# Designed miniproteins, single chains, continued (2), part 69

Each design is a single chain, and the fold is of that chain. pLDDT is the mean over its residues in the fold that is shown.

## One batch from the design tools (miniprotein)

Design m6384
Fold by ESMFold2-Fast:
Structure m6384 (fold): chain A 85 residues (1-85)
Amino acid sequence: SAAEEEQRVLELFEKNLEEIKKKAEELKKSGDKEKLEEFIEQVEEGLKRLREALPKLEKEFPEAAKRIREKLEELEKFLEELREE
């Protein structure tokens, strides 16, 4: 069903989000600021592309798109906080 597809999209996004956070924290703990910055820049490029795709996703899966927007804002804040230390 459309609802099951929407749930799968959201679950995949949330899984990827947690993997990104985990990798960023591991890089920060390693002390390799150059690797951390490179990773954050790669993530930011991916987030930019995802934001461009959100209007299309919202037409097909409005609930998932709303939650993804909220999670993107949380991730962007998390990455900014990592840079400030």
Scores: mean pLDDT 81

Design m6385
Fold by ESMFold2-Fast:
Structure m6385 (fold): chain A 93 residues (1-93)
Amino acid sequence: SSIEQQLRDLLNELEALIKKQLETSNGKELMELGQKQVALTKEIINLILSEDAEELFQKLADEIIAKSEPKVATMLQRRMASILGSVELLKKG
């Protein structure tokens, strides 16, 4: 579905961002990457809420984590948990 492709694209973008954060030693670049992460995280949360796509997001996230190298997988898992936690809180009102 179109929502599945949108979530895959956002998750791939998040993985690429994590890889850059792990490879970059420059403080300014790390701050800029952190700002991009905040914006991307908000976009993912909004998409999950608008489409009720929490289960689909979890499935796609697990698939990407399973294919990622261990350090990237660990960071993705933490960010996925944070995203899903935010979604749960926002759904409760």
Scores: mean pLDDT 88

Design m6386
Fold by ESMFold2-Fast:
Structure m6386 (fold): chain A 76 residues (1-76)
Amino acid sequence: SSSERDGLQRMLKLAQELLERAKKMGASQDALDSLRQAIALLKKMLESGKTTSEEVARAVGLILRGLGDLIQKELA
């Protein structure tokens, strides 16, 4: 649906903004790689027009893993 596509587009934009932020902050290679993998997966879902809850959960997990140290420091 168009609303699902809009949600994926918003998530992609946020992931791209987070990657640029992570680069400026000198994040680890593992963090940068996780964010790049999330971006690639989101782009693939948008191109295929097919979205599963499992693929969305994986993309979210990659974003969280990419920023895990930063998120944990904010929560501590």
Scores: mean pLDDT 79

Design m6387
Fold by ESMFold2-Fast:
Structure m6387 (fold): chain A 81 residues (1-81)
Amino acid sequence: SEALESMIKGVEEAKEELEKNNDKDEELVKEIIKYRILNALDELGIPEEEKEKVKEKLDKLKSAEEIIDYFLDFLKELKKK
């Protein structure tokens, strides 16, 4: 899917920007990333039940980088289907 490829690229770019912006509030960055992930799941047509499962996993992650890595892996697994 072109939309899935575009999303993967966007997430990889967001991770690179996060690594370069050391002076940003990490809690604010985590909340922004979570919000963007939930919107991306809507764009990909992910069912609400699966979105809730992703949200629960994101809430257990401690850093913005871990959240991005989890979502990137999630998107790559979707691409394999």
Scores: mean pLDDT 76

Design m6388
Fold by ESMFold2-Fast:
Structure m6388 (fold): chain A 64 residues (1-64)
Amino acid sequence: GEEILKATEEAAKAGNGTAAASGVAELKRNGASPEQLRRAAEAVRESPGATEADKAIAERIAEE
């Protein structure tokens, strides 16, 4: 969980919104806590490289 969260945050900061959104999905599959999912989705939302589709997918996964 923690390594995937860190990788997701790093991808988001680098402007790789697609990789960051994929990281949120992987966190969900691995049973990450609601707090970890929220942080990952927030990182995608703050990413300058994330499309609106990437942000919407990340939020949906975190809210599930």
Scores: mean pLDDT 78

Design m6389
Fold by ESMFold2-Fast:
Structure m6389 (fold): chain A 123 residues (1-123)
Amino acid sequence: MESSRRLLENQIATLQDFLAEAQQLLNDFTTRVNELKALDESVSPQLDQLLAEMQQIVNQIQALLQEGQTALQNVDSLSEEQVRDLVERISQQLAELKHQLVKLKVQLDQLESDVRAAQLRSS
């Protein structure tokens, strides 16, 4: 069984990796949204909503990372049960955020396909 410190260190590393991936996706989303707005201004509200939802996911990952880091700083004051419960909860929330990212990517891909198809028809 891993020590409480090691469990928190591993969880923090996982969150740092996921944050980096989410930030890269946010940059890609921002670029694609700006390109799509230039092609069809009418979809700007939908694109702005997708960007806002993507930014919210990044903010939630950062909050989980801060919570994990605070727990690591105070690990000697935490019981093994408290650390296990925290790591399990963070892991569950991280899995949900990963599902939300996949859903947002699919929504952006569909909207991009629709906009580009409309542009091809209008010449």
Scores: mean pLDDT 87

Design m6390
Fold by ESMFold2-Fast:
Structure m6390 (fold): chain A 76 residues (1-76)
Amino acid sequence: MEEKLAKVLEELEKEFKETGYIPREKLEEAAKEVGVSPKKLELGLQLVLLGVSPKEAAKLILTKSEEEIRKEVLKL
């Protein structure tokens, strides 16, 4: 689960760096694939774009509430 989520975050980061955006449908599909809310996955992508490793971001998404992750994003 955690490793799969980290892979998804790596793929989303790569696409964002190549295109400048992630389509909402793609984000929703990816969130469904890993069993998290689209909002949690969006927060994880924000962490990765701000320099957090995909593995660390995946761990935060799986172990922390949406509110806690939001606070981590705001620190960066």
Scores: mean pLDDT 80

Design m6391
Fold by ESMFold2-Fast:
Structure m6391 (fold): chain A 77 residues (1-77)
Amino acid sequence: SEVEKYALEKLDEIRERINKVQEKLTPEQQKKVREIFDETLAKIDELFASGKLTREKIDEIYKETVEKLKEINPEIF
């Protein structure tokens, strides 16, 4: 589905951003980044499983995830 592809594209953007700065992150920052990413995956998976996944919901989750990641290290975005 187009919505599923959009979600995967947004998740890939986050993965690429994290990967680019991974070596510059402290172990504590790496742990927090992993926890945020896992939470984001869980939210998207739950919405997909319940048939409630929309582009608007993906954009909301993406924005929240970006802001949380920036709080840990602004170099991620």
Scores: mean pLDDT 85

Design m6392
Fold by ESMFold2-Fast:
Structure m6392 (fold): chain A 78 residues (1-78)
Amino acid sequence: SIAEEVRKLIENRDFEALEELLKEAKENDPEKFKQMLDTINELMVNGELTKEQLEKIKEILKSLGLEIEDEKLERVIK
């Protein structure tokens, strides 16, 4: 499942692979991209991320032009 892949990449601190996967999905598979963002949002809301993981994920999301408000991804691009 895409959710399991995202969780695994974050757990293994493979942020470069996570960024590449997100970029590819954003361009080629909007539904997969949404599922990946939903997974990241769940991890943020549930407090499952370390400070370091959260900072790296915020950096990646910002590079993709995504808005983050109050430690939660409230708005995703169309």
Scores: mean pLDDT 75

Design m6393
Fold by ESMFold2-Fast:
Structure m6393 (fold): chain A 106 residues (1-106)
Amino acid sequence: EEEERKERLKRAIEQIARGVAAVDVYSQLKKDGDYETGREVAELLARGASVEELKAFIREKYKDDPEKAEKYIRILEDSVARGRETAIAFLSAVYGLPEEEFEEAL
């Protein structure tokens, strides 16, 4: 019944979550001195890259250092989860609807 509404909410939540994840991964790459990879992550974000595309990029970039790839992928995944929680709480507050309504959209 609410397919269009669910798709809009899902896109909004995923967009916020992706933004949070990109900032966290970029911040960690800068702390580690990997400015080139940080720049590439920023460019991927600018073109609207998905979480899956970011994971694929990290795996390829660090193919010779799988532990480092795993570290950045873990940060990405954890940040996406936190970003979704933040987005749901924010949208719940803005629309005056229970968080469960927005969790269903995911």
Scores: mean pLDDT 77

Design m6394
Fold by ESMFold2-Fast:
Structure m6394 (fold): chain A 74 residues (1-74)
Amino acid sequence: MSELEIEFEFPDGTKVRSIISGDPQTVTDGMLRAAEAAVREGGELRFSYTSDGDQRSKRELEKGVRRARELVRS
């Protein structure tokens, strides 16, 4: 199981914190949707993630975080 904590900050300073758990692909998809929403709203995204020893899951989460950061940078 993979777990990702996302914090989304809206332009008015409101923060929403979500914890997403599941398989790496599901977590990655949720993260990318959050990044797209942040770009549209002009908000900011912050990520924290954990992995319970599955190296593949950890790599997939890191890959997803990197992609999401590129989206908000663009």
Scores: mean pLDDT 62

Design m6395
Fold by ESMFold2-Fast:
Structure m6395 (fold): chain A 62 residues (1-62)
Amino acid sequence: GSRSLIGALLHELSKLDPALAAELAPHLEAGDYATAIAVLRARAGRLSPEDVARFLAGLESL
């Protein structure tokens, strides 16, 4: 995956939920996108459905 795309995704997520961004960061840096997607889906209730869809699309673009 692209490090710049990961950085941009984490930066935008950190504005909405910094704790979730911190939890996703090590998985994304390791290239474990399946775990990152699972964590994001498990925490969908903290974000709007539109924000969840946007970040899932971002992860799928990696």
Scores: mean pLDDT 77

Design m6396
Fold by ESMFold2-Fast:
Structure m6396 (fold): chain A 71 residues (1-71)
Amino acid sequence: LPAPLTEEELREQFAAVEKELPKVMEQYSKDEILAGLDQARQALLRFIDTPEARALLDRETQRLKDLIEKL
């Protein structure tokens, strides 16, 4: 059965992305990484069923964008 992503699973996915970010930034431009992040966010929205999970997705996406822009 398709299960929606929990807030905990969502946090784990963002933590994994942040861990890999330095390696990705060695190979891709900031614009390419930001475009990839927006694409990933759109894919994740299909598995978001609660307002709380949506708010977490939006906050963590913006936090990663801010980190990428500053580096």
Scores: mean pLDDT 77

Design m6397
Fold by ESMFold2-Fast:
Structure m6397 (fold): chain A 62 residues (1-62)
Amino acid sequence: MDRLIEAVVRAAVELTRSLGPETAIEAARSTMRSLQAQGVLTPEQAEEALRRAEEAVRREDA
């Protein structure tokens, strides 16, 4: 779980650099929804991962 969340956060930060924070957050949200639909993550895990990705994106944009 932690490795997957870390990978999503890292990808969101990199995407912020290329396409901006709004696009990065939308991509992270889409990824979390997909992983939850596939049963890879529980709803709680998906929400936590998205929260961490959003925080990292906002920190990177600042």
Scores: mean pLDDT 77

Design m6398
Fold by ESMFold2-Fast:
Structure m6398 (fold): chain A 84 residues (1-84)
Amino acid sequence: SPEVEELRKEIDSIPDPRLQEALRTAFRVAEALIEKHPEIREGVLAVLRDFIERVKKEKPTTDEEIEALLRDFYARLQALLDAA
């Protein structure tokens, strides 16, 4: 999907290795969810896009801040599953 490839390239453009690992983890989780639940694909891609934009805007500097953003990301994905 061009949209998925675009998001992957955006993640690859972020120079911080810690942020890149968190973003790649989020991307893997999103891909796995889309494969298992294609009916929520558009919602999952929107949540992933928002997560990437939040990381770029907030530029978390601690592992605790990064983990908090990942927890919010996972909670939003769970909300999509619960609403489906």
Scores: mean pLDDT 84

Design m6399
Fold by ESMFold2-Fast:
Structure m6399 (fold): chain A 61 residues (1-61)
Amino acid sequence: MEKMVEFGKELVKDVKDEKLREQFIETARKMGEALAAGDYNESAKLFDEMMKLLGQAGLTL
């Protein structure tokens, strides 16, 4: 979980939209929680949400 939050922060540290950055970090945290719980369906949905937020910020992985 902690590593997912830190990874998310690094990816969006230069994103000017603070609300978008906060949503991305929160979604990364939730994905880490879902993965830790073994809820792969929920983690897949959260991953799709993170990818959409990155697209809105103009970032690609």
Scores: mean pLDDT 74

Design m6400
Fold by ESMFold2-Fast:
Structure m6400 (fold): chain A 83 residues (1-83)
Amino acid sequence: SMEEMEKLMERYQELAAQFQRALQAGDLDTAERLLAEMEEIYERMRELAKEANTDRALLMLLDVGGATTGFALALRSQRAKAA
């Protein structure tokens, strides 16, 4: 449902804020755990978007997917630098 997708988006935004704080603090283990939770939210949103089959749901999914990819790349960059 759209209500469930909006609730998942709110949770995603909260996790994204925590992820950014963890990266700024150099807490890569916490950032990695938060990214995993964000990826789980993305997978649930993907399932809901497939069921809803609406432009709004698909646009929300694309937005979250793009953001998650960007965060994953940022974390990989920081881990490579720390290694």
Scores: mean pLDDT 87

Design m6401
Fold by ESMFold2-Fast:
Structure m6401 (fold): chain A 100 residues (1-100)
Amino acid sequence: GVQLNYDPKSKVLAESLVKQLRPKFEEATPLNVPVEELLLLLKESQEKGDLSTTAIVLKTLYEQGLSPKETVEKAKEVGITDPVTLALIELFFKTLEEEL
């Protein structure tokens, strides 16, 4: 995999979030909504600490065939600038690809 360049604290927090989201991901049902709306829901769910909605959104983005890089780039376009959330997207997608 491609090595990610981000703050070590953001990486540690993102890795913790991936562990918390993993069991919720298996139970999550994908949504039938556009990528832009999914990314806005991701931003809102992260601000609220809503892990269930976060898992649903990430699963839906993954099922739509988006790459980790494309998902991060689109997230930045909708105003997601939080390094933990951006690291979470990349690490979660890579974890699903390698360990599912």
Scores: mean pLDDT 75

Design m6402
Fold by ESMFold2-Fast:
Structure m6402 (fold): chain A 87 residues (1-87)
Amino acid sequence: SLLKHQLDINRKLAEYQGEIFKAETLEKKMEIVEKMLKYIMKAVDEYPQLSGLYEGMFRIMMRQMKAEYPEIAPYLDELVEKFKKHI
């Protein structure tokens, strides 16, 4: 079911967020964010009907991360744009 796929994706996103929190350097946090983006992009390729939902969720996540790490805000904006262009 679509709901099962959403729950599986959301669980994996929560795992990535935990890894970002535990990462000791900003560079490692950025690497995990890129892995998370690649995962989301692959998930929406498999379930295109979820594209708008996960674009919105990723945008919100990046906005929250920009509030906590304003020094990488331009980089996070580029990742949002990259996802938008993918779908």
Scores: mean pLDDT 86

Design m6403
Fold by ESMFold2-Fast:
Structure m6403 (fold): chain A 81 residues (1-81)
Amino acid sequence: NIDKAIEYLKKAKEAAEKGDYKSAAKYGSLAVQYLKKSGKTDTAKKVQKLVSLGVGATSKGDTKSGVKYFDEAIKEAEKAK
């Protein structure tokens, strides 16, 4: 369900804005799982890379880059609709 993946990526972005990289990782992982369940394997791979970059930036205190990576992940998931 792509809509569920987008919902979780938006939650991951909110967590990243707060510097909560653990919640961002959890919600990002859930989004990737929903993309895989929807058969969107290539999109899931792209979103997984962006989630990893967003979590990494957020964990280092770079919340602006973290948010930017989650915004890009949301755009990739929306293209798959």
Scores: mean pLDDT 88

Design m6404
Fold by ESMFold2-Fast:
Structure m6404 (fold): chain A 99 residues (1-99)
Amino acid sequence: STLTLDVDLTVPAELLERVKELLARIGAKIESLEEVESAEGRPLYRIRARAELDVDALSDEQLAAIARAYQELLTLFAEAAAAGLASGAIDLSGPLPNL
């Protein structure tokens, strides 16, 4: 009945606020936020967050809103990673995805 989302992302400052907003909409708690430097001297931020969602306690409307925020986070990460701006992982645990 519990869906767990684990997030470990490194993003530039310009994306950090949007990532935080999307994590909040998902119900994820930020566990750590670290400033790191790229080899090119650009500041990057490593954010770790976790959400534990009791799907039996959530309404269909709440689940749909969380799913939309999750899709927006995946799209943002995919676009930023393709541009060489972001790295890391977004994992759904409940079943562990096959590596």
Scores: mean pLDDT 79

Design m6405
Fold by ESMFold2-Fast:
Structure m6405 (fold): chain A 73 residues (1-73)
Amino acid sequence: MLKLSFNFEVPGAEDGAKVRLYVDGRLVAEATIKDGKASLTAEVELPPGLHRLEVVVEDAKGTRTFSGLLEVP
């Protein structure tokens, strides 16, 4: 299993906003924003290759989505 740890800053997000981490479209972790920040830790079983990461932040001001790639050797 691969352990992933992410720290996010979302300027203007309210305390209590939800942060969700998706790997290849699967929800693997969620957290709550405090002081515009959130920390997410996930353990996932991934085959070698490129995998899609998505972070979704939802609060009273709307929804923001951030995307990236993870390469597993």
Scores: mean pLDDT 77

Design m6406
Fold by ESMFold2-Fast:
Structure m6406 (fold): chain A 92 residues (1-92)
Amino acid sequence: SFLPREPVSVTLSKDLSQTNGALSEALVTSRSGAKATITIGKTSDKELLDRFLKLLREHGITVRIGGPMSDQEMRDAIDTVESIVKLLEAHE
C-alpha cells in the first residue's frame, strides 16, 4: 500500500554478479533481463517502505529516491515491484 508524498525511483538491472542465481533468474523473467527504471510512490508507512527497499537492494536492485511522477506511472511501478517480489518469494 503506497500513498505517495514523494516518489521513489527504482532501477532494475540484469547484474548476475551482485545477486543469487534464483533471484537473478526471477528478475530476468519479470523484466526480460533488461535494465529498467521504475518509480514507486512513497508510502505513509516509512518502516514498510524501508523494509521493501532493503529487500530490493539486497537482491541487486538499485534504488533512487526522488522525481515527480503521474498516478499511472506510480501504479505501474508498484505493480512491477510487487510482481518481482512475488517471483523472488516463489524461488525461496
Scores: mean pLDDT 43

Design m6407
Fold by ESMFold2-Fast:
Structure m6407 (fold): chain A 64 residues (1-64)
Amino acid sequence: GLSGAELAKEKDKEKREKELREGIAEGLELIVRGVEKASSFKDEEETKKLKEITKESIKKLLEE
C-alpha cells in the first residue's frame, strides 16, 4: 500500500504533469503569435501554414 509520503509524491507528480501540459500549450500559443509578428516581411502563405500546423498541435495536446 501507499504510505503518506508515497501518496504525496503521486499527487505532486500528477499536479506537475498537468501544469506542464498546460504550460506547454500556453507556450505554443505565444510562439504562434511571435511567428506572426516575426513573419511581417515573409510570405503570407508560409505564415498561414505555420499557424495551422501549430494550432493543430495545440488542439491535439489539449484533447488528450
Scores: mean pLDDT 69

Design m6408
Fold by ESMFold2-Fast:
Structure m6408 (fold): chain A 93 residues (1-93)
Amino acid sequence: AREALERAMEAASRAINLLDSLGTPEALEVSMEASVYLLAAAVYLTLGDLEGALRYLRKAVEILRRYVEEHPEVPEEIKEAVREAERYLREAE
């Protein structure tokens, strides 16, 4: 469970960094919002609260997934990172 959660956080972080690199205002806004939730998940994980970490990571992944669905033109590596985050998030539950 913890390993899957950490792998999901790693994948989400990679997706955020790739989105930030696109340089569009919309991608930057989504990247910043997802980063806030990912930071909250990391704080809860550090405190040993796996349920809290999972809750906030789920919010971050949902934001990233929505952006990819609305912007099918984004690079495949971003779509893959989001899919990987969703896969590990599902395993962590």
Scores: mean pLDDT 85

Design m6409
Fold by ESMFold2-Fast:
Structure m6409 (fold): chain A 80 residues (1-80)
Amino acid sequence: MAAAEAAREEARRRAREIAELARQGTLLSYKDPEKGKELLERAEELAREAAERDPEATELIHQGFQDGVVEGIALAGREA
């Protein structure tokens, strides 16, 4: 039980890290598409690695990436 709780907290931390990187990459893609793409590819690679490490957290990790992209779009386009 304690190990499962620690794994969930680690997965949430990973999801937040990936979301932040996806948000920054998406936002930056509007000013510097090449650099923004590099950050997004980095976020996607981290998400893949995190999901491979903890398959049970795959949806949480994927949701984090998606939330980051959506937030980045909202910040760039002021659509939220």
Scores: mean pLDDT 79

Design m6410
Fold by ESMFold2-Fast:
Structure m6410 (fold): chain A 62 residues (1-62)
Amino acid sequence: SKLEEWIKRAEEAGKNAAKAGVPKEYADSMAKLLEQRALDEGFSPEEAKKVGEAFKEAYLKA
């Protein structure tokens, strides 16, 4: 689904941000931006939150 594709891309972006040494505060801002972009794309608030959370979780696990 489109949501699964967005989640996968968010996870990849989160891992890449961690690998690049992006500070936690900037990573949090990036996650918020992804959530907002998902809302603009037509995802529900719950779905958009999952996209932002996927980025944050991937960032922290990397």
Scores: mean pLDDT 86

Design m6411
Fold by ESMFold2-Fast:
Structure m6411 (fold): chain A 89 residues (1-89)
Amino acid sequence: SPEELLEKGEKYLEKFKNGGLLSDYINAARYFDLAYSKAKQEGNKELQIRALELMIELLEDYIEKFPKSATPEDHALLERLRAELEKLK
């Protein structure tokens, strides 16, 4: 379910915030992306909003921890996610 995918993603997000391991970042991103896609398919607007919020939080933390590794595409993705979130609110 999208809820279960978000819960799993949040556990990896917390691990990434504490440890800074790229494997935790990748796992969190995958779970949030899957949760967003499923919530969108189900028409569940609240879960779409929650998934976008978590994806934004994850990407912001990545850019903060690895500013020299962050690409223009990462910054463009962040702005796109913020714009999608604004449209859903």
Scores: mean pLDDT 88

Design m6412
Fold by ESMFold2-Fast:
Structure m6412 (fold): chain A 99 residues (1-99)
Amino acid sequence: MEAEELLKKAEEAYKRGDFDTAIKYANQALEIAKKRGDLVLQARALELLGDIYYKRGEFEKAAKYYVEAANLYSLVGDREGARRAYQKAIEALKKKKEA
C-alpha cells in the first residue's frame, strides 16, 4: 500500500472519530515516508498524528508531533505548512495549561 493511500485512510478514520485506526494508518504512512526520504509526506503524517492526539485531549503529545511536522515543513521550504503546524503546537500547549 502506498504511503499517500495510507495517509488518506488515516484522514478518513480521523474524520469519523476512529482515532485508533487513524493512528495505525498515519504511523504506517510515516514509516514508508521515512524509508523513501519523503520529508513532505513525513511532515503531513506527523501533523495528522498531532491532530488526532489533540482531539483525544493529549495536548502535550499533540504539540510534540506538531513541532516535528513544523521543523520538516521548514526544512523543505514550506513556510505556510511550518507556520500552521507551529500555531497548532502553541494552541495545544495553551489547552494543556488551561486544563
Scores: mean pLDDT 88

Design m6413
Fold by ESMFold2-Fast:
Structure m6413 (fold): chain A 71 residues (1-71)
Amino acid sequence: ERAAELVQKLVEALKNGDFETAEKYRAELRRVIEEEVARAFPDLTPQQRADLVASELRGTDRYVEAVLEKE
C-alpha cells in the first residue's frame, strides 16, 4: 500500500520533469522496501535482505518504465 502510493508519486514527478521530487520519492520508496523486507524476513542475512531489496527496486523500475511508455 505505502510502496504503491510512493510509486504513483514517483511516476507523476517524472511525468512533470521534476527530477528533484522524483529522487525524494525514490529515496522514500527504498526506505519503505527496506523496512518491509526487514519485517517480513528478519531471519535473513544482511546480504540476502540487500539482494531482495535490489530485486524489488528493479521490479519497481520496470513498472515505472512501462507506465511512462504507455502514456
Scores: mean pLDDT 79

Design m6414
Fold by ESMFold2-Fast:
Structure m6414 (fold): chain A 91 residues (1-91)
Amino acid sequence: MMVEEAVERVEEMARKLREKGPEMEEAVRHLEEGRRHLELSVENVGHGIAAERHVGLATGLVRDVDPSLAPEMEEVHELVKRTVEEVRKEF
């Protein structure tokens, strides 16, 4: 399912950021929260909105700490936004 792809991408990015060190801990927490909400987005639109918000916050934090990772974070954020919109259209 499309949600599974977005969840995997968020998990991969969270793992990559954890390897960068403690400066990324807040961004990692937001990605992990976003992943949890994304998994529940099929059940409730509010979870989709929360997932997009948390991934967006993580993207902003990563941009401020390490701008070289901003394009990859923005790609993940766009995938989450598209996934949430597609889930919303199906239900």
Scores: mean pLDDT 83

Design m6415
Fold by ESMFold2-Fast:
Structure m6415 (fold): chain A 63 residues (1-63)
Amino acid sequence: SKLEDIYKYAYKKAKELLQAGKSEEEAMRESVKTALEIGDSLGVSREDAEKAAIEAAQKAIEE
């Protein structure tokens, strides 16, 4: 699904930032930003894209 793709991209972005030594706050912020850009292009609502990104970034932080 489009939401699943957004989640995967946000998760990957958060992981890359965390591995590069960025803060959890920065990883969350950049994951949300990326998800909103992708979501807009795919016709996914801002609300759904943001929620998916937050969930993905949280999982990346927990792992």
Scores: mean pLDDT 83

Design m6416
Fold by ESMFold2-Fast:
Structure m6416 (fold): chain A 66 residues (1-66)
Amino acid sequence: MAHELAGEAGRHAFARGASPGEAIRIARAVYLVEEDGESYREAAEREGLSPKTVREALRAAREALA
């Protein structure tokens, strides 16, 4: 599930106009939250993103895979 959520989050971000590099960073942050149990803040900090960006990407991915 974590890998699927991360992939979907990255695709969603890219579709919304994120650069390929930003989409990859968003996918990694989502993977860190789901697989490693990191908080949104911790995952966002590792990837240079806002916690809000990570939370919204994960929410969108969960909705798409529901």
Scores: mean pLDDT 81

Design m6417
Fold by ESMFold2-Fast:
Structure m6417 (fold): chain A 92 residues (1-92)
Amino acid sequence: SLETKNKAEALGEEARVELEKAKAEAEKLKELAEKDPSYKPKYEEAQKKAKELEKIVKKYEAGDYETVAQEAEKKRKELIEDLQKELEALLS
């Protein structure tokens, strides 16, 4: 439907923005991990998150609007929850 397509396009665009942020975070963690091996697990986790977002963006580009709307929204909620949990741990 047109509504499903419009929602999927909005979610796909948000996923692109989140992918760029995830790539930037992974790059920073890569530099930290090269100096301090204790950052390696965080770098690996950031890379996995970026790859998952890349899959969602590719589905959006392929025109799989229903799958993008469902999977992108679910994945966004999971990633935001994980990021909030990590932020709270860093601030503690």
Scores: mean pLDDT 74

Design m6418
Fold by ESMFold2-Fast:
Structure m6418 (fold): chain A 81 residues (1-81)
Amino acid sequence: SMEEKIEEIINEVIELAKKEPENIEGILKHALELLSKLSPEDAFKAAQELGRRLVEEKLLSEDDAKRLMHELLTWVEKKKA
């Protein structure tokens, strides 16, 4: 299902953040590559949920998590246009 695919993408990015929390650029690039396979609406939902989990699990600083979320959401909005 699409929900299972979104969860798999989120889990893959979360595991990368656990392994390399200092590599914000790598986390962003990997997330963008995975989200590019989704529709803009599903990519938006996945980006929001990913940002929420990164903050809740404290894998990134709050500032880094907010920056990553902003970059992902900005990319999704450009893809919609």
Scores: mean pLDDT 80

